Designed miniproteins, single chains. Designs and how they scored, part 1

Scores and structures below are computed, not measured.

Each design is a single chain, and the fold is of that chain. pLDDT is the mean over its residues in the fold that is shown.

## One batch from the design tools (miniprotein)

Design m1
Fold by ESMFold2-Fast:
Structure m1 (fold): chain A 75 residues (1-75)
Amino acid sequence: MSEIEKELQEIVSEVLGVSPVGIDDDFFKLGGDGGKLVELQRRIEERFGVKVSLTDLLNNPTVRELSKLIESKLS
């Protein structure tokens, strides 16, 4: 598991109020509504310095997919 995946698991767990969060768990199935997705976007920018759109979250709805997106924006 990458360091970004681990940090994202912690953020997603905190934002959605669920534990454990699997790396392939869908945020929307875990109860991620619009307000929680906006909070997730904010926490990602704060932690990684990377801006992800709501469309990015819709297209990358798991820790694994979102970690790859963040890694691509950092490289």
Scores: mean pLDDT 81

Design m2
Fold by ESMFold2-Fast:
Structure m2 (fold): chain A 84 residues (1-84)
Amino acid sequence: ALTEAQRAAIAAAVDRALAEVTAAFNQLLADTSDPEVIQQALRDITAGLERAVQTLRSLGLDDLAARVEALKAELEAKAAAKLA
């Protein structure tokens, strides 16, 4: 089982990673309207987020996994809106 300190450290690392991914994707959407570039970036990012969800769930961190899934849905919605 994870200690409280280990859980807090993982949560902080997840928060930083999600903020960085969000900022990078928002910057990409500001810099390009190319559907192939946006779709490829979305595929690469969502694959990474799905691996993170599996890892977090294997550790019993279902709350953090749900936050990663929420970001995945948000980025998919942003990409769809940009390409509409």
Scores: mean pLDDT 88

Design m3
Fold by ESMFold2-Fast:
Structure m3 (fold): chain A 123 residues (1-123)
Amino acid sequence: SKLDEEIEEIVELTRELKSLLSPEVRKELAALLRKLTEELEKNKDDIDKQVELMRQFSADVVALAKKHNLSPEVQALLKEVVQKVNDLFGILLALRESGEISQEEYNEKILELLQRLIDILEG
């Protein structure tokens, strides 16, 4: 499916990103993803809060890149990964709002993706 293709693209870009990041930056990025995952699970029935959490995650990743003085090329790749995750979140949210997928399917797909990204960064 188009969703599966977009997920696999995010996964591949995250593997590329991992190869360019120091162990410290990988650990901090994984921690931000864990925080997002935990907060999304706590707010699985609150769409407005989930949108707010994704905006906060995007801001936190930008702050992380600045804190570690990442190269412009690594910053661009990191921004691309975050943008694709946000785009996928928006697509899944639209499918849920239209009734094409359930709330449970929406939550499952997002949480599974975030866990895969954590596993890549920590493996």
Scores: mean pLDDT 88

Design m4
Fold by ESMFold2-Fast:
Structure m4 (fold): chain A 82 residues (1-82)
Amino acid sequence: MEEIEKLSPEEQVELIREALEKGDDELALKIAKVLLEKYEELSEEQQRKVREAVDDIVRNGKDPEVRIEALNLAVEAEERLR
């Protein structure tokens, strides 16, 4: 997973989309966790893209547990900005 952490936030967002298209909800969630941990450090543009990608997991993820975890992580990340 060192390889994924090396990527830009924009590239990580693209990987989330690809993982969801392939039905790999667990991979999409792992990448989202990395981005959401750094959420406060991201630019407003990057935060918007991350929010859109996480919303995609919440709306279109096949695993209900992955969808719930993605939603909770997004809420926690946004609360840190307040």
Scores: mean pLDDT 79

Design m5
Fold by ESMFold2-Fast:
Structure m5 (fold): chain A 60 residues (1-60)
Amino acid sequence: DEQSLLDALPEKQRESLLAWARAADRSPSALEAIGKELGISAEEVEENVKAAMEQLEKLL
């Protein structure tokens, strides 16, 4: 159940991962845009995406 896996993630990690998954081009500029929308740095968005993916990898 995809929703159940997403619900297991902390909110900011989930939001960052979903925004990253929706990005048409996975470029550094996409991280900047997501960070601006969420009120965090592009570096923090990248860290959140990596953490979320690592957690999902361990659940699969």
Scores: mean pLDDT 73

Design m6
Fold by ESMFold2-Fast:
Structure m6 (fold): chain A 80 residues (1-80)
Amino acid sequence: MSETAKELLELLEKKLGLGAAVGAIISLIGVAAEVAFTGKEEEARRALEELVERIRKEAGEEAGELAREAGEGMIEAMKA
């Protein structure tokens, strides 16, 4: 979770700059928070896949996999 998110932040900062890296982490938190507010895990996982694909295209495969891990961990933490 937070360790994977830190690794993702560092990788994205090196490839895209700090602003883009912070934006990506905030987007991941937003996806996970939607599960807490709506209970719709399927919609959140779909939004996560779209975000992961965007990160993969901009920062590469490794960044996409870290984003998937971080996002899935955040979604899991939001489940009751």
Scores: mean pLDDT 78

Design m7
Fold by ESMFold2-Fast:
Structure m7 (fold): chain A 75 residues (1-75)
Amino acid sequence: MEAAERARELIEEAERLLREGEETGDLSLVRKAQEKAGEAIREALKAPDPTVGRELIERALEVAGRATELERKIR
C-alpha cells in the first residue's frame, strides 16, 4: 500500500512537472518529470498488489514517454 501511494505521488509530481515544462518550454522541468516517472516505476514494482503495481507502471511509462517526446520537440 505505501509503495503504491509513493508511486502515485511520484506520478502526480511527474505530470505536474511535465505540464509546466510543456507550458514554459523548460527542458530542466521535462527532465525532472522523466526522473520522477522512473522513480515511480521503481516504487510501483514494490507494490504488494500486482494489479495495482502494473497500473502504476503503465501510468509512469506513459508520463516518461510523453516527456521524452516533448524533449525531442523542444530541441
Scores: mean pLDDT 83

Design m8
Fold by ESMFold2-Fast:
Structure m8 (fold): chain A 70 residues (1-70)
Amino acid sequence: MTPEEIRAAVEAGKEEAEKNRVSETGDMAGDISVNGLLYNMARTMEAAGHPEETILAGLAAQLAALAAPG
């Protein structure tokens, strides 16, 4: 998975957060957004002082684990 694909997923999570502010949605069954989880993971790793390459690798692993559900 390319860094650009990972960044697109993180940006989508950011956009979902922006759209979610206009709606008071309750909890759905399970996770609200995979992209939102990736965005949170990236922020947590940055706060921990991890380099960008390590963050991207971690996000790539998360996306791979979620590939082709169903």
Scores: mean pLDDT 66

Design m9
Fold by ESMFold2-Fast:
Structure m9 (fold): chain A 86 residues (1-86)
Amino acid sequence: MEKEQKALQELDELLNSGELTPDERDALLALRAYQQLSRSGLPVPQRYWDTLRRNRDGLRRLAERYRERYPYLSQMIEDALKELDS
């Protein structure tokens, strides 16, 4: 629970940083929606799955780039990518 809260906090900080490209922002917004819906036991709409799959390589690069600065977010991205690969 605490790790997920830290990951979401790091996600919001990165979204507000102005460091992201539009595609990276869209990917992280889809990831945030996926995490919040999954945590609530709600079905994830197809459009979020499509956005995450389309941006898989971008998400992997974000996880690698921000691993030291935002370790909880980086782990959350890696965990989501494993679910997409399953």
Scores: mean pLDDT 82

Design m10
Fold by ESMFold2-Fast:
Structure m10 (fold): chain A 85 residues (1-85)
Amino acid sequence: SAEEEQLRKEIAELKEEYGRLLQQAQDLLTQQGDVKATIALLREAAKTLDVIREKLAKLDQTEAQVADKMRDEVLAQIAALEAQL
């Protein structure tokens, strides 16, 4: 359907945004050691995953569950970084 095609396009764009945020976070941490800025970008990435998950839930529950696990992994990474502050 046209709605399903639109959702797939939106998910693809959000996945690219998610990847960009993760790369920026990694670069900040590895090149500048900016833990605080890294946490901020990872929180943004987690929010992007929440939107991806909501859209995926309309198409495929299994893929939505994978997005939930990815978000939990990002939140665990944030917690580990916060422990360094």
Scores: mean pLDDT 89

Design m11
Fold by ESMFold2-Fast:
Structure m11 (fold): chain A 81 residues (1-81)
Amino acid sequence: SLVEEIEEGLDELLELVKEALENKKVITDDEGYKISVTEEDVELLEKHIEHLKKLAPSLSEEELEKLLKEVKEAVEYLKKG
């Protein structure tokens, strides 16, 4: 289901951000600035993901498709940094 795909994508996103923090990985944005992930960023993301997981079953199919696209784009962005 779309909800299951979103939950999987959110879990992958969180793991990638945690890995970036553990490895002290620097992410380069589209303007060429170097951004480091902090422990506070991980905590905020965990809270946001928990909120999205609770919200997902209440979303329309159109809203779920949009959220899934946004999650997949975020995962791909982190993988290329």
Scores: mean pLDDT 77

Design m12
Fold by ESMFold2-Fast:
Structure m12 (fold): chain A 66 residues (1-66)
Amino acid sequence: GEEYAERAYEYGYKAGYYAALGKTEEMKKFGQLAKEASEQAEGEDHERAARAGMEGASLGAYDAAK
């Protein structure tokens, strides 16, 4: 359950961070890991994990821009 949302958030954060830095290979790597984490979850847990990944990516990109 919750572990998938936490993983999606952490990997999403890294994907967003590297995307903002223009590091395409790292962005793809962590983006894929975030997607895999959300896909391990079913139903409502999947929706939560996908949302966590998006929130992580937004924060990661924001932090990289500081």
Scores: mean pLDDT 84

Design m13
Fold by ESMFold2-Fast:
Structure m13 (fold): chain A 102 residues (1-102)
Amino acid sequence: AAPARGRYEGDINDPVVNEAMGRFAARLQAARDAGEEITRARLVVKSENGKAVARLEIETADGKRRVEEWEFDGEASDGIFAYAPTPEEVDALYAELRKELA
C-alpha cells in the first residue's frame, strides 16, 4: 500500500498562504492523532473582493467531513493543497482545485 500523498501549489513566502498551509497541516495532524484515516483533504486559498479566503475540507474513512473557512485581511496569492491515499486520487483532486482558481 502506498502512503498517503500531498501535492500543493502556492507561494509559501506569502504570509496568508503560509498561515493557511500551517493551519491545514495542524488539522491533518489532529485527525491522525485522533486515530482517523484521511481519505481526502483539500485546501484552497483565493482572493476575492479585497479579501483572502482559505477553505479546507478533511474527509475520513468513517465518513466524517470537516469543513473550515477562514478570511484574512487584504489579498493573497492563490494556493491549493490536495491530500489523498493514492497518487491517482491526489492528481485528480489537484486538477479539480486548479480549476477552482481559474
Scores: mean pLDDT 81

Design m14
Fold by ESMFold2-Fast:
Structure m14 (fold): chain A 96 residues (1-96)
Amino acid sequence: PLSPSEQALKKIFDLIDKNKDGKISYEELRDFLLEIGLSEEEAEKYIKEADKNKDGYITFDEFLALVQKMSGTTRARIGALYTQRELGLPPAPILK
């Protein structure tokens, strides 16, 4: 019942959902957003936007809505990071 793009995002969601309960915590989402290059302040804003029921957890539907609000650049970073992890590719060399 999911589109191909929704299936890809579900795989990313499942990678974040370490305890496999169908929900991600604020801490799990924050760590993910920091990994894709957002600042702590930006991550906090997205987390507050995503948790619509204010229960401290993000459902898959809330995660989809959050990603749809992100810029194309931020979505590209999400895709690149998790594709890299899935394929086991090394990170690009850091010059500094």
Scores: mean pLDDT 69

Design m15
Fold by ESMFold2-Fast:
Structure m15 (fold): chain A 84 residues (1-84)
Amino acid sequence: IPLDLELVAEQPDAVVTIRFTGEAPSEEAKEELEQQLEGTREGLEALNEPLSEEQAQQLAGIIQATGERLGIKNPKAEVVVEPR
């Protein structure tokens, strides 16, 4: 199942966009990934400080590793921080 997901977390001083692409082996894997990403989005909105570029890259790596663990093929995660 092709994935092309975009989630936006609004922080006081920045907008954080999470993008994920890949191929899910099942609807269950897709749903689990979507739930994990939504939890991450909510966590980012709870932060009072914007992510640094380094933190954004680390988070993208963590999300990509989660996709790999769920069996998603060619998982690619990007986390972009746009200052307000």
Scores: mean pLDDT 82

Design m16
Fold by ESMFold2-Fast:
Structure m16 (fold): chain A 95 residues (1-95)
Amino acid sequence: AESFIRVLDRLIARLREIRARASGEVAAHVDAAIRHLEAAREALRRGDFDGAIRHLDDAIRHLQAARARASGELALELGIEEGLLGIVRGILKLV
């Protein structure tokens, strides 16, 4: 669990950097994704893997919505974060 929490901390930090460069609906969806990742961290701390996976799914949906409304480098960066969250979710399902 501790290793997953550290990975989520790094992803949250990266999304905060992306958020600083975003505006409007893109920013709103990134903010929602960050809140769900923070909730996933708390679920992992409690040993609630099912709760963590649900919050990761919600974060991924918000990043998909943000990417659909973004362009250029911002869309690419959001796509990378979405992909990394998908990998984390996949690994958590094996634990």
Scores: mean pLDDT 88

Design m17
Fold by ESMFold2-Fast:
Structure m17 (fold): chain A 65 residues (1-65)
Amino acid sequence: SVEALVRRILDVAAPEPPSEEDVRRLAALLQADPADLTPMAEWLRERYGSRVTPEQLRALLESFS
């Protein structure tokens, strides 16, 4: 599921256990345009200070699938 993929991303990118609101927000960003992970990377930077790139997010999604 998209939620399960998002939880795995947050386990890598977030320093603390994510809230359910953060899981829903990130899942919505992924579902809005799965071909462009830039909005997800920008949100993770703003919310958690994560330096993860869109390319790294793509690699994580592929490894989790």
Scores: mean pLDDT 79

Design m18
Fold by ESMFold2-Fast:
Structure m18 (fold): chain A 90 residues (1-90)
Amino acid sequence: SPLEERWREAMLELLEILEEKIDKLVEIAKKVASDEAYEKVKALAEEAKRKIAEMKAKIEKGELSKEEAEEQFAEINELLDQIVEIIEES
């Protein structure tokens, strides 16, 4: 349906924005965090990017439900919040 197509396009755009946000947070951490804190940020960023890649693959196959999208976005946002907290504590 046209609504399902627009929803999928919106989800892909949101995931692209989240990837850009992750990359910017990693750049900030590299500048201000200790080596140990930076390694933790990279690990969280890699996990978040893995989840984003899985969501993109499911969207392209038409296999992502709205419920699954909500759950996965919540998990990605929790990982991003952890990255921000590490940077703020630096």
Scores: mean pLDDT 88

Design m19
Fold by ESMFold2-Fast:
Structure m19 (fold): chain A 119 residues (1-119)
Amino acid sequence: TAAARAAALAELDRAIGLLEEARRLLREMAERGPVYREEAIEALRRAYEALLAALGHLADAGDTEAARLVAEAADLVAADRERLEAASDEEMPEVAAEAIRRLERAIGLAEAARARVRA
């Protein structure tokens, strides 16, 4: 439905904004260590929740391909959060750099899903 598509777009916009915030925090952590660990983990947690909400709305809209893209983005975000939660302070610059690469893929997938839903 049009309402389900609009709800999916709102959650995708929220998720993308949170992923961009997480990327900014992770870039600082790649340079400076675990200075924003809690804030980065919280941004990823909130982004994951928004992606799952978008996934539910896309299922209601019957958009299987957009749902697949969002599910893949959510898996990448969950992997980044788990790795950040498990990392030592000493590992944090390397872990943050790795997390940025997965996060950029997640942002691309969410943006592709958003573009598809808008079409």
Scores: mean pLDDT 91

Design m20
Fold by ESMFold2-Fast:
Structure m20 (fold): chain A 104 residues (1-104)
Amino acid sequence: MEKIREQLAEKIAALSEEQKEELERRIREEEERLERRVREVMEELGISEEDVEEAKRIVERGDSEAFAAMNEKVRQAALTFAMKELALAVTRRVTINEMYKKEL
């Protein structure tokens, strides 16, 4: 599982410079799109910057008791950030695989 990032790095190294620039452009565009969605969700739910920072602290510590005790807004912030990171990881993997197939 931890070797997946190493395998992706090897595939990236095999890509042409033009393909690497296109990959970075697509990931940047998707990240900007997801950041806008995260902001929209936060505004809709009334999530503050303090709620976001608390969510990050709880998630980083892996504190299951604090997670169970967190308020609704902090919980929603944590889930929103987790979904953004997962979506970016999936987009990167899919884009690299598509670029690799197009050259063959």
Scores: mean pLDDT 71

Design m21
Fold by ESMFold2-Fast:
Structure m21 (fold): chain A 92 residues (1-92)
Amino acid sequence: GMSPEEKVAQLLREAVRAAARGDFEAAYEHVRKMLEIAKKDPLARSTLLAAARALPGGEKAVEYFEKGNIDEAARVLTEALREAAARHPALA
């Protein structure tokens, strides 16, 4: 089986691919699963926060996550992925 860190990395790749093809519902679901794993595991959390902070607008998702607002964190991170995909369509 995958470690929590490996699961977060896989879900992040799936979220990026979903966003790149315009499937923002699937992207949001993958992001929510990542945040749920990160809530329980410190290494998965570190991986997710580093990836989120690398995205324009991602720091705001980190702020919501640290406040325990998982739904807002997922919405903001999904929007950051949408903007990144729009600037880099080859990610599909």
Scores: mean pLDDT 83

Design m22
Fold by ESMFold2-Fast:
Structure m22 (fold): chain A 86 residues (1-86)
Amino acid sequence: SDLLTPLEFVERALEQAKKVYEKLKPNLTPEQQKKIDEALKRAEDYLERARQAHAAGDKPAMIEAVREAVEALSELTKLIREALNS
């Protein structure tokens, strides 16, 4: 039960980051878009690993994947913030 809350939080944070990125995309350089796309893919890959671990009932693997997804989301948020300040 407690494992679902962190996973759902990461899923919602990622969806919000995607919405912000889509609104910013027309004003971004191709280089900025590439960096954000790469960071977004990393966050999505870790979130998918967390979902797979959750489905398998592997709590330690899920916690590690959530931690990695949070780190990837932090990098994604940093890149979006830097693009906004450009």
Scores: mean pLDDT 84

Design m23
Fold by ESMFold2-Fast:
Structure m23 (fold): chain A 92 residues (1-92)
Amino acid sequence: NVDRAVDELMRLLASGYLDNTSLEELRKEAGVSEETIEKVIKLIREKAPEFAKLTPEETLLKIAYLIGAVAKKYGVPVEEVARAFLERMFNV
């Protein structure tokens, strides 16, 4: 399930889903706490610091909520999807 969640996350990112979906829409779809999103953003900053520095804050938030939305869809923990995604994207 985590691998399938990451596959869909990668597909959505490649399709330009973030450019066509508002932060508010992603926040509603994810249905996760601000604390969970802060943990995901911290993980992105720890595992991919260069990417985090080059990415606008709103885009980082949108990515974190999209991870939450995909995790919810597949019934898997948000942190596990975040870790697997970062491993696949940045060889961490």
Scores: mean pLDDT 84

Design m24
Fold by ESMFold2-Fast:
Structure m24 (fold): chain A 77 residues (1-77)
Amino acid sequence: TEKQREQIKKFEESLDGTKAYLEKNSLSDEDLQKLKETVEGNFALLKKASPESLKEEIEELEKKVKAFLAFLDELLK
């Protein structure tokens, strides 16, 4: 669906923008942990709501989500 494609694109854009922000700015460990939980939860909801026709787009987004969460885990050290 058009709305699901738009949500996937916006999610990807938000990950890219947040990473760029965090490369220039620091957040508290508490805020980083909340961000991690928010990203994981929002992606899980998007994946459940997405039709089979968008499976490949969701799989590519999942790779980006995992990379972003790994980046956050590095910052939490």
Scores: mean pLDDT 83

Design m25
Fold by ESMFold2-Fast:
Structure m25 (fold): chain A 95 residues (1-95)
Amino acid sequence: SDELVEELLKKIDEAKKALEEGDTEKAVKLVEEVLKRAVDAFRAGKLSVSDALEIVGGVIEVGRLAEKLGYKEAAERIFKAADRAIEEIRRLALS
């Protein structure tokens, strides 16, 4: 799962770059892909809770960057996606 964590963190960096370039739709799409892959991998036992939360933390940083850059709608979409992923991870961890 180390390779998967590295791959997902790289996509988070790509999302940050997309925001800096003004491509908010690309940033949101990359974030949603990262969160889906992280939740799916956690469900499959391929990511620890710690790894999954590290990835979600990186996504929250993308949302904060969107706020800083004035992309309010993109920030709201990113934070909502992160919240849904946290809820699903918590549900799976307590099952």
Scores: mean pLDDT 89

Design m26
Fold by ESMFold2-Fast:
Structure m26 (fold): chain A 74 residues (1-74)
Amino acid sequence: SEVEKIIEENKKNVEDYLAKRRAELDTQVAQAEKEDPEKGAQLRASLTAEFDELEKRINEAVQKRIEELKKKSE
């Protein structure tokens, strides 16, 4: 259905976004670790915590949006 297509497109867009953000985090940490292992470790902890919070909030928003779209199809 059209609603299913919208849900899948939104899921894919979110997955792509989160994967890109995670790759960016890993790149930043790797660069920092090459310059200063202690600074890299601190950055890893900070960015990982920030990313986990972002991922949780985005997943909550997506789940709410999916429920709204499903209700419209019923």
Scores: mean pLDDT 81

Design m27
Fold by ESMFold2-Fast:
Structure m27 (fold): chain A 111 residues (1-111)
Amino acid sequence: MPSSEEIREKAFEFTKKALSEVRAILKENGVSEDVIENVLKTLEKRATETVERLIAEGKSLDETLRELASTIAATFFELFRAIGAEENLSEATIQEAVQKFTTKLEQLVKG
């Protein structure tokens, strides 16, 4: 079984890649840098809290990465919908961007 530290390291690497994709999506949709930084900080905090909980629950690396991916995708969807309402982005644009993001996260989990 991988150590708790190894799970943290792999989860942190995964989170960094996911946050890079979030930054790209928000920038492409004209979101301001200040708003992007706030979204990334919120996602990083949520990801860290999720990883520590899953480690405490004795979850495997694979289980941790899958639940982390799901949590990041769901949290990003909620945040992006809130931003989209202020920036007059269509629901279709938001859903399409989140769908593509979720697909990339699934690829990252698989290696």
Scores: mean pLDDT 84

Design m28
Fold by ESMFold2-Fast:
Structure m28 (fold): chain A 61 residues (1-61)
Amino acid sequence: MEKLSEKELEEIAKKILDYYKSNIRDTLMKVAGKSLSEIAKELGVSTNQLQEAINYLALQL
């Protein structure tokens, strides 16, 4: 099973944080209330890539 590299996860995580202009905790709370497909489309990533980046951000808490 191929997974995103840590560098790729960090790049997507930066896009999420920049999109919401918030810290990791607040960003995760905002994402939890939204459709992953909507956010993924806005960031230009797949829903699977977005989900992995969200999991990565949660691990950084």
Scores: mean pLDDT 75

Design m29
Fold by ESMFold2-Fast:
Formats: structure tokens, C-alpha cells, sequence
Structure m29 (fold): chain A 113 residues (1-113)
């Protein structure tokens, strides 16, 4: 149920990112940071190579989003956030256990940014 809640929130975040014309650097930073915290929590407990592969892909795109934001390349940063969300969504779909309250909270915080 918490996994389904997180997937629903990630879907909403993805829709918001796709429909957004302008994102502030602070909004991008908050989304990136919260998704990185989610990714780190999932990666620390994952053992399935397929799940780990998607989490590693998400981590790379979150890092590229942070770098792009620091360079004031906000459209590129948003594109990397979208790729990170897609990879996290796939990882969560394949994730074999339910999530912690903290994992769900990270997605809620990203969506509310």
C-alpha cells in the first residue's frame, strides 16, 4: 500500500514536470534532493540486480540534474529529473517489499516542491 502510494505520487510528479514551463532552481534542488534520499534508502536495502540497475540509473540522472542546476541549465536539469523519476518508478514497480514511511515522505516532499 505504501509502495502504491509512492508510485501514485511519482506519477503525479512526472505529470507536473511534463506540464511545467518554468522551474526555479530551488524547486529543482528540492525535488532532486528528496528523490536522491528515496533512491539511497531503496538502494541500501535492494539485492535484486534489476532493481539496483534502475536505482543506479536514477542516481546518475539525479546527479546530472544537480550539476545542470548549478550551471543554470534548468531545462536540462528538468529533463534529467524526468529520467530519474522514470527509473525510480520502474525500480519501485519491481521492488519486492513495502516501503517505509520515510520513503513515502521523500516522494511527498518532492511533489510538494
Amino acid sequence: SKKDQALSLLSDLKSNLLSSDTLSSSTIFLIENNLRLLNLELASKASDPEVLGHLLDADVHLGLSAISTALEQYELAKNHLLKAVNSLETALTLYPSDLSDSAVKHVENALSA
Scores: mean pLDDT 87

Design m30
Fold by ESMFold2-Fast:
Structure m30 (fold): chain A 75 residues (1-75)
Amino acid sequence: LKAGLEYAELGSRAFEAGDVEAAKEYFRLAAAAGLPAAGHFVKALEAKQAGDVEAFKEHFAKGLTALRAALEALA
């Protein structure tokens, strides 16, 4: 989980820097490291690249919900 959160942080930074491909790769690594929420963020970025704003919102919301559940389980 902690490694997954670290990869998700790197993915967020890459996205802010405009490197969408690096962001997707870091989110894939985050999902593989035990943060399933990051898989939804990968799908959200793919939808954004395709111009599908509704799919972006849907996958982003699912990612946030899964992330909140993971953080709640740690509390």
Scores: mean pLDDT 78

Design m31
Fold by ESMFold2-Fast:
Structure m31 (fold): chain A 65 residues (1-65)
Amino acid sequence: SGAKNREAARRAAEEGDAAAAFAAAHQSMLNGDGKSAEEGARYAEEAGSSPAAARTARLAFQKAK
């Protein structure tokens, strides 16, 4: 469900795992849930607070397309 994917993205972001947060956002996109995908991507961006994490998050999201 969209709520489950949003929660997974939030937890991953809290752990600093931007790639896992983007994976959850991408799963929402594949399920046709654009709102959950957008929220998941936002959590992934927040996890990328360091320059290295931000680069990893963006790269993972681009490859997930």
Scores: mean pLDDT 67

Design m32
Fold by ESMFold2-Fast:
Structure m32 (fold): chain A 81 residues (1-81)
Amino acid sequence: SLDELGGEIQKITQEAIRNVESDPALTREHIKRLEELRDLAVQMAERYAESDPEKARKYRLLATWIDNAIDYLTKRLEAVG
């Protein structure tokens, strides 16, 4: 569900932020998982575009939020070295 997907994304992002300096390899794995979830959110938005436009919009917003999280984490990893 949308709520379950949002919860998973939040959890993964928080874990990635916590570990970015102590475990960069784990953070890279979290980024890869976020990329997979972003692709899923895009697919769900396309799936619901005709039947439930409001739900489709929420999935598109979620995909945008994931992209922002990935960008943030990538910049943090670059700063670590």
Scores: mean pLDDT 87

Design m33
Fold by ESMFold2-Fast:
Structure m33 (fold): chain A 91 residues (1-91)
Amino acid sequence: SLEEEVRELLNTDSPDLRDRYLQLLEKAIKEGNEDLARLLAVTLINDLKHGRIKPREDDIERVERLKKMAQEKGYDEIVELLNEIIELLKS
């Protein structure tokens, strides 16, 4: 389940952690699971702020696509969180 995939992600120290976050965030938005999308976005923001995940500028385009999907679904809170992620990726 998506919930099981999120639990595995949160217990992972993998170098692909960033890519896995973005994959699960996309899945949560597509499936309309706003609560999981919020959890994933907040946790990713915290991991970026604390240096657990190194920002990649290449991910900005991917996050912009996720933001557009969230906007189309009216997930205003998720849009704001994705904007914060984009700003952290530019830093």
Scores: mean pLDDT 83

Design m34
Fold by ESMFold2-Fast:
Structure m34 (fold): chain A 66 residues (1-66)
Amino acid sequence: PRELLEKAKELSTNPAAQNLIDLALNYVDQGDYEKAIRLLRSAIKVSTNPKAQELLRKAIEELEAQ
């Protein structure tokens, strides 16, 4: 999911979405997937880029599988 999150961040022009993705990446690195998923759902809500939202949804699916 890291690559999906990094691509979503690059496609996002909204600083709020970028900050939420960065926080989610930190929680993924810590193994706290539940907190990461919550932050990514918030990032989808504030994101205005449909392709970024799709990458974020795919990343959530991969994290939920773990």
Scores: mean pLDDT 82

